# Designed miniproteins, single chains, continued (2), part 64

Each design is a single chain, and the fold is of that chain. pLDDT is the mean over its residues in the fold that is shown.

## One batch from the design tools (miniprotein)

Design m6211
Fold by ESMFold2-Fast:
Structure m6211 (fold): chain A 71 residues (1-71)
Amino acid sequence: MNLELLREELERLLAELPEIVEAGLRAKEEGDVASLSGHELSLAALIETARRAGAPEEVIAEIERALEEVR
């Protein structure tokens, strides 16, 4: 496993986190179930990537809160 590539991917995805949350909340308000499901899957995948990259528990908790906010 390439930890450096996972770290770079995690940093990139974390930078996108606010956009994913906003897009998810918008999809929820619009009743766009397909888009909402896609954003929920993206956040769940980000949690797995963060765990694999050895991210601090605080970072993982932040992503988990974002997922709960969109749900």
Scores: mean pLDDT 76

Design m6212
Fold by ESMFold2-Fast:
Structure m6212 (fold): chain A 81 residues (1-81)
Amino acid sequence: SKKEEIYKIARELAEKLLEEGSPALQQLAEELLKGIDENKMSPEDIVTAAEVILELARQVKESPELIEFIEKKLKEIKELY
């Protein structure tokens, strides 16, 4: 289903943030993974979470490569939504 594909992309996003992100992004990634694992997030919730993650990444001045990765994953999620 589209929801399963969105969950897969969101998990990839969260895992990358846990590996390479600042502590603030790691906290949001842990919250995103919990929501996915508990099956409590709609596709709209995932889009909103990814947009919040992108905005925070820009505010805390994460690496350009990490910001580009987040933008790419958000685009993939929005194309399935």
Scores: mean pLDDT 87

Design m6213
Fold by ESMFold2-Fast:
Structure m6213 (fold): chain A 65 residues (1-65)
Amino acid sequence: MLTTAEGAAKGLALSGLLSEEEARELARRIADQSGNGLGSGDVLARSVGLSAEELERRAVRGAAT
């Protein structure tokens, strides 16, 4: 079963917002940080260097393209 963070990373890769290599690295960092007690959304935002609002805007822009 995919975590929410893994699912989001896959979605971003498929939308062309991340390369396959970036998505792979992001998934690894999510796994490491989740072990430290961080929430999936917070881990995802930190891993891509985006705020939650920026991440949501990029996902919406990807859907509009």
Scores: mean pLDDT 56

Design m6214
Fold by ESMFold2-Fast:
Structure m6214 (fold): chain A 71 residues (1-71)
Amino acid sequence: SKEKGKELFEKYLAPYFKPVYGDGSEGNPDWPKWDKEFIIEFLKNPQKYDPRFPKLDLTDEEIEALAEYFS
């Protein structure tokens, strides 16, 4: 569900994305356009790609919802 993905994004990712990539909204042209597969891999181990991110302990369902939000 894209709505669930948006809720999870605002809770877990927005505090980190907004200082780096801007507001993270659909209207932001600088918003990262990652494919679903990369988003899933990133959410499983975000510190591997950017050490500024916290370790996220998300369920597979929450990762899927976030990936759908970005796609």
Scores: mean pLDDT 67

Design m6215
Fold by ESMFold2-Fast:
Structure m6215 (fold): chain A 68 residues (1-68)
Amino acid sequence: SKEFSLALLKLKKIMKEEGVPEDVINEIIADLKARKPSVEELPDLFRELAKKYGIDEETIEKILEKMK
């Protein structure tokens, strides 16, 4: 949806600002697109994927706070 596309664009920008490597950003975005979460499911799925790719919990929560 348009809302999902805008959320992913915002997420990319915030991850870059928080120092997440571009390769990791691209992998997380690709996995999010493949799983097609609802906007409500997006934060929890992002936490799972970001943790899988080695982003620390503090950075994850900071990114999610900025997404609001």
Scores: mean pLDDT 83

Design m6216
Fold by ESMFold2-Fast:
Structure m6216 (fold): chain A 90 residues (1-90)
Amino acid sequence: MFEELSDEETLKKWKELLEKNAELAKALGAETLARLPAEREELLAAGATEEELALVEETARALAAGDLEKAAELLTELDRRAVARARAAA
């Protein structure tokens, strides 16, 4: 059973995860920023929106900069969108 988390609970979990894994989060953000320009056209062709890609880029930039609070908020928004998509497909 997957328990649906509130936005506040999701944000708290992301903050805790990022604080415990700050160096890994920074490395993942930098790697995502490096890969995203090469993958952008393919992702758009696969049905990703410009808004979704902009949100991913902003999240990766916040992670790479070590802005864990902003990164947690952006990851919470990405989770919200992913849950909405999964619900629409079900």
Scores: mean pLDDT 77

Design m6217
Fold by ESMFold2-Fast:
Structure m6217 (fold): chain A 79 residues (1-79)
Amino acid sequence: MELTEEEKRVAAALLAYGTSLSLREIAEVAGVSYSAVVRLGKKLGVSATEENLELLVGRVLALAMEHPELLELAAEIRK
């Protein structure tokens, strides 16, 4: 899966905070626009809605197994 740096930061924020933050808060802590959240959701086959937050987190956990840089970004975002 091809990810932009913004989309990687969204994935990392979802790894760091899971369902503890709303999608708007995820965009804020990732330091990106909400459009990056929407784009990541589209690439994961999931609409970027609050109802889908748990599904998005699950998809990102699977993605992190193939993209270890997401774990490093998650540590950076969580501070």
Scores: mean pLDDT 81

Design m6218
Fold by ESMFold2-Fast:
Structure m6218 (fold): chain A 67 residues (1-67)
Amino acid sequence: GEATRRAIEEALALHRAGQAVELSPAELEALEEATREAERHLPEIAERARREGLSPEQALELLRELA
């Protein structure tokens, strides 16, 4: 739901900012968990993203827009 969408948005922001900052182990785990949770909540969208060969970042952005 809304919490998952916010987690995905924050994960995308951290991923993009990762060029300038080191992610802690907790932040990396949160990013991985947010990705799994997004796939679990919206399996059809995740399947479409995999079928179209989207990167993890692109898949998360697609899920964020549709959440």
Scores: mean pLDDT 61

Design m6219
Fold by ESMFold2-Fast:
Structure m6219 (fold): chain A 96 residues (1-96)
Amino acid sequence: SEIDKEAEEVKNLAKNTKLDEEEKKKLAEEATEYLEKTLETARELGLPEEDLAVLEKQIELAKKAAELSDEQIINALELSKKLAERLREALAQEKA
């Protein structure tokens, strides 16, 4: 939920196009931190290399958020949210 919240905040920023470049950069840095923790957990759970590659790509895109078009950042965040939800479901299946 915390990872999803950060991803949603960055997506909302791109969608509204109301915040300046400093605010975009700050939110992208926060989202990047959560995505990196998600990647570490995904590797421990043994997710497929294809899923790990997508997550790493989203981390790189988040780092460049201030340089991306609104459409590019929205797409990157949507993929990140889907991966975070998949990890949450995988964790829920592991003994509780």
Scores: mean pLDDT 64

Design m6220
Fold by ESMFold2-Fast:
Structure m6220 (fold): chain A 58 residues (1-58)
Amino acid sequence: SQVDLVKQALQALVGDKLELLDTNKAFAESLRRFIEKESGETISGETFEQAKQEVLAA
């Protein structure tokens, strides 16, 4: 799913800095834009937020 794609990208790109996705909104938005550009898919804020929450909960 698109959520799984974003989750994989978040793990690969931020690894040791996953907490920044929750505390730094500009960083999170930059990553959403980057993943859109790299995947060629439109990633809504809702999809990104779901993937972020699932990654942080793991």
Scores: mean pLDDT 79

Design m6221
Fold by ESMFold2-Fast:
Order: structure tokens, then C-alpha cells, then sequence
Structure m6221 (fold): chain A 80 residues (1-80)
């Protein structure tokens, strides 16, 4: 679990770096920090990270799974 989460987090930040999206990279670094402080489980964080990667690569919300969408919504509700 932890290994997969760290890999997904690294991939997400690498995508943002490759696109030059510095502001969005800072946002996601803060999101992962707050999620850890709030005790969000690694499985939910992994699903959300995968959902964000899909959104960043495709720009189409319909391409993310329902489980990934729910994970993203749960994190947003807790950190916003």
C-alpha cells in the first residue's frame, strides 16, 4: 500500500513538473500533507492520486472511475 501510494504521488508531481504547472504542484504537495495530518487512509489517497493523474493526462472527468471520483471528493471535503 505505502509503496504504491509513494509511486503514485511521485508520478503525479512528475507530470506537473513536465508541464511546468508549478502552482498546481504546490497545491498537490499541500493536499498530501493535509491528508496525512487528517488521518486519511492510504487506500483513499492512492485512489485519489490515480484519479488526479487521469484528469491531468486526459482533461476528461468521465475517464476516471467512480471509486477514484469518490476518493477525490472525500479529500476535498476534508481539506477545503
Amino acid sequence: MEEKLEEAKKRLLEILDSKGWTEMKKYFEEVFKKAKELGIDNETLLKAAEGWITLLENGDPSKISEEQRKAVEEIKKKIE
Scores: mean pLDDT 77

Design m6222
Fold by ESMFold2-Fast:
Structure m6222 (fold): chain A 87 residues (1-87)
Amino acid sequence: SLGDKEDVEERLAYAVYAAAKTGELPRTEEEFEKLYEKGKKEKPSKEDLETMKKFLELAESRSDIAEEIAEALRNGLEAVKELVEKA
């Protein structure tokens, strides 16, 4: 398939999780993929969700990241919320 929404959302979720844990803001697609690889090794908890919310708010306040990356981080946070609710 040319697009699997569940796979994309899962990748975004783990990337946001890793970004929040490391404090690293992805500025490129390559950096985003590296964060996904780090994040997918662990399952986010409800406590992690609060950390991710604060991290996303700080990330969105920066002018040095591309709008598409900021949008991916928002979508990733929503996907993480769904993963935590299913836990």
Scores: mean pLDDT 63

Design m6223
Fold by ESMFold2-Fast:
Structure m6223 (fold): chain A 107 residues (1-107)
Amino acid sequence: MHPDASERQKRVIEHLRANVPGLLDVRVSEEDPDVLEIRVERGVDLDVLFEALAAALPELTVGFLRAGALIEEREDYTLVRVGLTREATLRLSVDRGIELLKKGVGL
């Protein structure tokens, strides 16, 4: 719905910074400009993160964003990768499925 993808990215990032307690960093992915890499403190309620994302991206539901997200728990933070569009969210879901299948082969 935004005519400028850059303005959409900035709006989402600013909304997350204002509404997500324990937010450490938000960056655009180097691999996909429609994907955000979000770092939050360990133990942060990710439901708050997904609700804030859905509020900034009303064309996407909390359930859809969560289902397409990649969540990696690290030593000092939790990394969450999310799509800013339906297409990016579906790409992340497919890529996750392919990687899981590849890792299953030969184990």
Scores: mean pLDDT 75

Design m6224
Fold by ESMFold2-Fast:
Structure m6224 (fold): chain A 98 residues (1-98)
Amino acid sequence: MPVYMLPREDFIRFLQTEAKLSEEEAEEAYEAILAAADELGLERILVPDPEKFLLGLARIAQALLGSPRPVEEIAAFLRESIAAIKAGKIEEYRALGE
């Protein structure tokens, strides 16, 4: 199952803007998300403008920075959140596929 991601610079800016993270915190959150995706063996797909989807991921990254977590726990949390967004359970972050 793919993980949808923006290019690094755009994602870091998004984390700073939407999650109100510092530049260092945003970079750490981005690397944590990448590590979790790698541990899950997920394909990474760049998406041009998934603002609502990424807002959910930014909130996850912000929560993770507040507490050091094993990669396995980060991966589980990321998996659950992506599944919830794709299932439309979080309407604010619902991704409409064409």
Scores: mean pLDDT 54

Design m6225
Fold by ESMFold2-Fast:
Structure m6225 (fold): chain A 65 residues (1-65)
Amino acid sequence: SRVEDLARERLTALGVPEDLRDRVARGDADAWNELRDWLAAQGRVSEWDDLTRALGVAAEEELAA
């Protein structure tokens, strides 16, 4: 999946722990909430917004292809 591959790449670039990256990529809602809180605690809410937009675009492109 393009979305899963992009998610793994972006989360790795952000320095997200491997276990949290894997859970988020699998669509674990609890892990997605943990990611948001993890980024917010570091003052990185703008990066969370950028990530959600990028994944939304990738999901739209994957469905349109």
Scores: mean pLDDT 78

Design m6226
Fold by ESMFold2-Fast:
Structure m6226 (fold): chain A 66 residues (1-66)
Amino acid sequence: DVTAASEAAREATKLPGVGPELAKRIAQLALDGASPEEIRAFLLSDPRVTPEQAEEAARIVAEKRA
């Protein structure tokens, strides 16, 4: 569902500590059909992103696409 993916990407990019570059990557991954696990792993690869923020982004994507 393209609409659900777009909404999930938009919500995930609003998370605190997510800069414009990281926000674009999250949006691209979500629209490209990346799993919540992939998005979480990607965010956790950035040392400035907390596990809580990464999990929230993954939950948003999972919720919108479930």
Scores: mean pLDDT 68

Design m6227
Fold by ESMFold2-Fast:
Structure m6227 (fold): chain A 70 residues (1-70)
Amino acid sequence: SMAEKERLKEETEEYLEKTRELDEALARVGEQDVKKLIEEGKYEEAVKAARAAYEMAKTLRESRAQARKA
């Protein structure tokens, strides 16, 4: 449905925004992947890709924070 696609787009945007707060470079890559999936009509895959980018950004942020304090 239209409403379901809009919900998935909003969830995708939320994950990309969170990713951008943690890692701008990774967010840019995630935005490109998400754009391709949305253009292909793969909204559920777009959400999964955005979520994966967010999880990766969290891991990288923790690693970088530890390195900067060493």
Scores: mean pLDDT 80

Design m6228
Fold by ESMFold2-Fast:
Structure m6228 (fold): chain A 89 residues (1-89)
Amino acid sequence: SDLDKIIDSLKEALEAMRNGSTMYESAEIFKKKLKEKGLTHIAEKVSIGELSGILSDLYSRVSQAERRGDSQAKEEFYREAAQKILELA
């Protein structure tokens, strides 16, 4: 589904952030990964500014969940972020 493709792209963007990519670079990686999955229309409608906010919030929430070993909360945070991106498109 489009939701699953957005979730996968978010996971790739967060991995880039963990590896030291800037917020701008991570947002660009997210857009590139969406285009590779056939979601070019969504990638072009979401701005770097909107993505920076979403990625910042998601990174914080996911990092907290990972520290406590809460895999269920982590997956829910990804789903919520992906749904927000779909609503912006």
Scores: mean pLDDT 87

Design m6229
Fold by ESMFold2-Fast:
Structure m6229 (fold): chain A 82 residues (1-82)
Amino acid sequence: GYDLDPERLAQLERLAREAEARLAAGEPAEEVAERLRREMLELGMPESLADEVAQAILMGALPPEEARELAAQYRAQKEAAA
């Protein structure tokens, strides 16, 4: 399965904060979500994870909160599977 190492997780958190800043500046949520999704795919993250984060933003979630929650869920699933 995909492994979110600490460096990849830090990159995701950074991208999420940049997305939050764009939303705060009044950029359309659809454009912010698509850009974040693209940047996550460029980092080699699974398309399903990138789609989930993008969809959460479109539903009004804050990108850093969603990135933190998804990372926690992924770690919990990995630990439960071990």
Scores: mean pLDDT 71

Design m6230
Fold by ESMFold2-Fast:
Structure m6230 (fold): chain A 104 residues (1-104)
Amino acid sequence: MEEEERRRREEERRERAREILREGAGIWLKNQLEKKGLPEEAKKVKKIWKKDPKEAVKFAKKIFEKIGDEVSAKALEKALESGAITFFTLVGAYFDELLEKKKA
C-alpha cells in the first residue's frame, strides 16, 4: 500500500469538497447583494470571502442592516452563531427568517 499516495488522494478529495461548499456559499451571498441592487458591495464580499468567510458575512450583515433588510441581516447573524459558515447554513438561516417574517 502506497500510504503517501493514498494520503494525497484523500486530502485532495476533502480539499475539493470544502472548496465547492465554500465557493457555493460565497456565490450565493454575492447574488443576494446583487439582487438588492448592490453590485459594488457584492464585489467586495467576494474579495473578502476568499480571505475570511466570517468577515465577509459580517460585512454583508452590516450592508443589509444599512438598507433596512432586517430578514437578511438576522439570517447572517444566525449563520455566524452556527460556528461554521457553509452554503446550507447561510441558505437555511435565510429561509428560516423569511418564513418567520411571513407569519408575522
Scores: mean pLDDT 75

Design m6231
Fold by ESMFold2-Fast:
Structure m6231 (fold): chain A 68 residues (1-68)
Amino acid sequence: MELEVVGVEGDSVTLAVPGARADQELVLHTPAGPVRFAPERVEDGVAYFRVPRDVLGQATGYELVPRG
């Protein structure tokens, strides 16, 4: 599973995750606990997630999970 940074705007980062689906969430594991993000957009088999830069910078790992 790969995360690709496709945009940075102020305090937010847009991540592209090829193969991710609209029914999945991105989980960033941080020392404060897991933080879940729903996809902002899904287009041609790529899901795009907008995440706070500080949360991404503290992330120790990531995974895709079913939404719900």
Scores: mean pLDDT 80

Design m6232
Fold by ESMFold2-Fast:
Structure m6232 (fold): chain A 108 residues (1-108)
Amino acid sequence: ASEKAIEGMKLAFEGLHEGGLAEVEIEGNKFTVTVKGDPYGEAGIGGGAGTLEDDGGAKVEVEGNKYTITVLGDEKAAARGAASIAGGVAPGSEVAAKKGMEGAKLAA
């Protein structure tokens, strides 16, 4: 998998954790994201994961509020996914939105 894609998504998911919207476990290119029930966290994570999967940039498995996202290394898909996370969380967390946009720029 592309290091840029993985690092970009890692930065976006780290922002979700710093913003208090999710717990994030990182294992190489696999991210386990557990949403804390915040509507903006749900919108950002759901939107980002959906964008990644639709663009073929990730395999996504959903189990309740837990998203297991395996990034496949497509840099454009990762950039769009990170930007989607940033947009979804922006009304609820400036920290998460900023990190998501940094991740999108890094992945691109």
Scores: mean pLDDT 78

Design m6233
Fold by ESMFold2-Fast:
Structure m6233 (fold): chain A 102 residues (1-102)
Amino acid sequence: SELIKLAEEAAEKAREIVELANSDPSVSKDMKFLAKSTANSAELLLEMLRLNAPKELQLAYARSGLTYAKHLKKEAEKQGKKELAKMAEEVAKIFEEIIKLL
């Protein structure tokens, strides 16, 4: 399934975001929370897709993930965390693609 492949990619990249955020002591607690929330939304979306959960629930987690990823990008840009901002933008684009396919 194309949706499952995209959700797997989002979950993998979101995990990398969490690792990057946690490896840098200068990353704020708010950014660490947004990173973890993005990853949790991606993992829950992947689980919902694998279970063939109702489309409304799949969309809810996809939209949640997109919202957290966009907030993370803005906060990372504000604090000069260029790599974290770039990774957050990549994950946001994957969520946007998933939403278009749902």
Scores: mean pLDDT 90

Design m6234
Fold by ESMFold2-Fast:
Structure m6234 (fold): chain A 84 residues (1-84)
Amino acid sequence: LTVEEADELIKAIYEYETKNGIKSYSSIDELKTDLVRSKIISEDATKLKLPGIAINLAGTLHKEGYVSKNLAKRLFDIYVEKFN
């Protein structure tokens, strides 16, 4: 991911999880720390380390309107290229 794409993704996860009562975070930094500790993203947030969760999150976030169609498709493309 570019820095811009990573920022959009993290913000989307933050908004989705807090708005739907899944988890409450005091800051986006707290969410980022949790995602790094869970081995979902790299420390610089530009790499997705668990492709399956990235696909599942992208699909859910896009269906619920939290990410652009472009970012959702971009995440799927990254996952497919990383698997192939």
Scores: mean pLDDT 68

Design m6235
Fold by ESMFold2-Fast:
Structure m6235 (fold): chain A 94 residues (1-94)
Amino acid sequence: MIEILGLLSEFEETTHSGGKVRVLVAKAYDSDTNSTVVSVAVEALDPASQAELEAERNEYLVPAIEQAKKNNKEVLKKIEEIEKAEEEVRELAK
């Protein structure tokens, strides 16, 4: 199960029809793996844009997600640091 801890980045993209989608990058905790992860979600701002997202996912969503990851490169480094700190806490518990 994934728990959202906080929003890291938010930006909007325009669809082929001129609609709007919102790309959200969030810090999340995954209780199944006991680790902190980056969760990326794309939200259509209107019903027409939702239908277009489902039809053109690979053309719109993949580039938007990759751009969000690039913009959050420093956040990915911080997540790795948090995972290391959690491993150190585990060692102290021994």
Scores: mean pLDDT 64

Design m6236
Fold by ESMFold2-Fast:
Structure m6236 (fold): chain A 94 residues (1-94)
Amino acid sequence: MKENIKKEIDEEIARREKVLGRTFSPEERKKLQLELVDKKIEQTRIELDVYEAFLIMARFFGVPEETIQRIEDDMANLRKELKVLEEIKSEIEK
């Protein structure tokens, strides 16, 4: 998971370098890495908020336990991804 996220960030940076026709300086690269990680953190938090609202509604309407479990599993995966994103951010800031 962590390696896959780092690879996606590196590939996005490489794509932008190709479009610009130049490489980023180490400082520019670090800033861009932080911006990309922060964007992913924000997107993941929004997805968790949407799933939490959906879970409340699903429980209220008596949706089958199998569907509830699937939602909870998806949320657990998102929380795990969020933790990994925060770890990557900490590593970049050093």
Scores: mean pLDDT 84

Design m6237
Fold by ESMFold2-Fast:
Structure m6237 (fold): chain A 97 residues (1-97)
Amino acid sequence: MSPVERIKKLVEKAEEAIKNNDLETFRKYVEQLLGLLLFEYNFAKTYNDEELKKLIIDVAKEVIKRFEELRKTASPEAQKILDRAIEELKYIIKLLE
């Protein structure tokens, strides 16, 4: 499974967890997603892989949009987790651009 496919699967699992009000599982999948993106970012930066950089930026932008939509109906506790994740994703994009 490609890194992009793994990230998308983690987003789907996070969305499923929050729909089931499972905030602990939601947080775990968000942390795994951010960790995977940070790993791929470090790899892309170390090897100056322009194609991988573009893929990470595109996926991070997609995840931000999904999390911003999810935030509109989320509990206050879930909104805090989403806000932190969105900020970390925006930071990764800024570092790659």
Scores: mean pLDDT 81

Design m6238
Fold by ESMFold2-Fast:
Formats: structure tokens, sequence, C-alpha cells
Structure m6238 (fold): chain A 85 residues (1-85)
């Protein structure tokens, strides 16, 4: 999944301290989550977004934490819609 690959790239960027790349990748992930129709992709993306949130909190990256939380909320809402349809 392109969504999962973006998540892995964002985690790599955060581990390297590249906050600008991580934020850009997170914004791309949020847009893809908004358009996602595959429940399995959303469930995996949510898992990776939670890992991104934890890494960002440990590093003190408040903007990345905020974006990751937004992505998690959106993925959960989209996943709930898909699971009931």
Amino acid sequence: SELVELAKEAIDALKKGDFETAKELLRQMIEKVRQATDLDDLLEASKYLEEIRKLAEKNGDTEVVELAKEGIELADRQGARLATQ
C-alpha cells in the first residue's frame, strides 16, 4: 500500500530528525486516509500513525504529534464507516 509506504518513510524521517520531510509525508498520508476505501490499509496506517505519534512525543515534535493525532482520528472514522458498509 502507498499509504503504508508513506508511513514507513515518515518514521524513517523522524528517526533521522528530518521534521520537514516527516510533516510533508504526514500531510500526504492524511489526504490518502481521507480518500481510502481499503479497511486493511487503514488499520495498518493507524498502527503506523500511532508509532509516529509516540516517536514525535519522545522527540518533543509537537507539530508532528498534532498531525499524527489528526491522522489517527481520521483513519479511525474512515475505518468505522468501511466496517459498517
Scores: mean pLDDT 82

Design m6239
Fold by ESMFold2-Fast:
Structure m6239 (fold): chain A 78 residues (1-78)
Amino acid sequence: PVVKAVAEELFNLSDTTLTQSKIESILVRHGLAAGDAAEVSVFLLTGSVKPTTKESIKDFALDVSVQDGILRIKKAVG
């Protein structure tokens, strides 16, 4: 699914600082509509979106940090 493909791309960039614009561009490239991409990017930056989006992202066990509107992704170790 699109969220899995995006999560894999974001995980591959775990050492890179990501802005909202970069996240939206990645989501759109993986087939999300612009509105959905904006909503998912807001979730990753704030954690405040619909439950379905939260559950999908949680399933990929990505550690994300939000600092001053910038998303930083850490490698998850389970």
Scores: mean pLDDT 54

Design m6240
Fold by ESMFold2-Fast:
Structure m6240 (fold): chain A 61 residues (1-61)
Amino acid sequence: SAGERAIEGARNGDAEAAKEGIRELYEEGKASRSVYESGLAALDRGDYTGAGTAAAIGEGE
């Protein structure tokens, strides 16, 4: 799933994969706007753990 790819990307330090997965979760309506924005902000500051957490929340919603 998009969430699984985002979590794996974040775990591997792959900002592109993490960003794409988080965007897909938001576009599918699985992630809220706040989760999407917090995930992108985490990636912008190099916080891959925070990005992975945001993706996991989106996948679980």
Scores: mean pLDDT 77

Design m6241
Fold by ESMFold2-Fast:
Structure m6241 (fold): chain A 66 residues (1-66)
Amino acid sequence: MLKFYAHATRESLEGIARAGRIARERGVRVELHLTTSAEDYDEARELGERIRRDEGAARVTVTKVD
C-alpha cells in the first residue's frame, strides 16, 4: 500500500493524478492525503474524489491550510 502526503497546487495536481494512475496500473492500493490552500481547495477535492472513484484509492482526505 502507498500513502501519499502532498500539498496540492494546480501544478502538483497533474503529478498527483499521474502517480495515482501508475499505482493503480501496478495493482498498488493507495491512500491520498492532500493539504491545500483555500484558493486551490475545489480543484484538489475534485481530483481526490476522481482518484478515489476511478483509481480505487482506499482513502482520500483534503485539508485546507492557511
Scores: mean pLDDT 71

Design m6242
Fold by ESMFold2-Fast:
Structure m6242 (fold): chain A 97 residues (1-97)
Amino acid sequence: EKEKELAKQFYDWLTKATDLRLSKEEIEKILAEAGVSLEDIDNLTKEQAGKVLEKIISLEKSSEEPDDELFRKVVLTALAKLYNIDIEKFKEEFEKL
C-alpha cells in the first residue's frame, strides 16, 4: 500500500533525525518559504506540500522550544496533499512501525 511505503520512508527519516525538534517560529518560516501561512495549512497545494517537506528533510538543527504537535500536523498535512493519501490509513501504518 502507498500509505505503508510512505510511513516507512517517514519513519526511516525520523529515526535519522531523532534530535530534530522545531519551534513554531521555525515551522512558520518553512511554510512562508513555501508560500503558505500557518492559517492556510489546510489549503496547501501539492507543489507547496513538496516544498515544505523538502525544507523539513534538509534541516539539521534542533530548537530549545519545540512544538512537536504543530510539526506533526504540518508533516502529515503535507504528505496527504503531496501524495493524495488517506491520513487515517497513513497513521495506522505509521503506528505499526
Scores: mean pLDDT 67

Design m6243
Fold by ESMFold2-Fast:
Structure m6243 (fold): chain A 110 residues (1-110)
Amino acid sequence: SLSVEEFEEKVEKLLELHKEAVKALNAGDVEKAIETLEEMKKLLEEMYKNTDDPLAQKILQSAIELVKAMIEDLKTNPLTEKRKLLLMFRLLAVSSDALVALRILKRKEA
């Protein structure tokens, strides 16, 4: 199991990758966006495997599924301005889920 500090470090890295994904999407760099989303997925899967809280697990699983859906969408469909905006909103949801999971874990330590 990850410590709260180690989990927080992973969330901080996820937020950094969120910024990189937004930058790639704004540049129209689909390959870089997919690469960054795959790194985000790996972090979320690592966080999921290292938590015993059922609510945090459910939230992280939802975030993982959303990232998987975004990767498939980028691989199958052309990146239009409207779809870029939708993907950016979905990235906000992923980051929000990770922050909520961290909050749950911190509350248990307190």
Scores: mean pLDDT 89

Design m6244
Fold by ESMFold2-Fast:
Order: C-alpha cells, then structure tokens, then sequence
Structure m6244 (fold): chain A 102 residues (1-102)
C-alpha cells in the first residue's frame, strides 16, 4: 500500500520551522503510534500520535533546513520504519524528550 503525505514548512520571524499544512491522515498517525510503541513502549491515542508526528517532523525540517513543501510517498511499512528510526535518532541526539505514558 502506498500512502501520499504532504507537509509544508515555513520559517517564522522567530527563526523556527513550522509545519504550516499537513495531509497527515489516519495512516500516518497510526504509523507514528506504531513507532512510539516500538521505541518508547507507549500506547498513543490519535491526539498524542498527531502531536508526536508534528514535533518530530518540525525537528527534522529544522535539522535539514527545509523551508519549502515536502512530499513523502511511502507505504505504511516504510512510514512506520522511517518514523521509528527518526524517533530513535532524535532521542539519541537529545532533541526529543521521552513523552509521559498516556
């Protein structure tokens, strides 16, 4: 299965990268929730998964200097693997705090 996910980023006057739009659908949220279970042992609801998705993508965009639209075309399995590795990397770098259990 191929899922199309679109994210748009812009720089604010404060120098932060903000996700300005997202086509993050139920599949993307489920992939993040699955990644959170794998890496953190945490059961995430849709709101928690959505917040994590936004946070990790904003951190990744800042690290890579993304300021324009980004289009990701991935299968569910590819998204789950991508988010799993992204969360692990951000935790290892100390840029992401472990969320409290829901």
Amino acid sequence: MVAEVRFEFERTAAGKTILTSSSANDEAKRAVADAMREVLGLEADDATAGAMLQAILALEADARGFTGPVELVMSYEEMREYFTELIRRLLAEGRLERPAPA
Scores: mean pLDDT 66

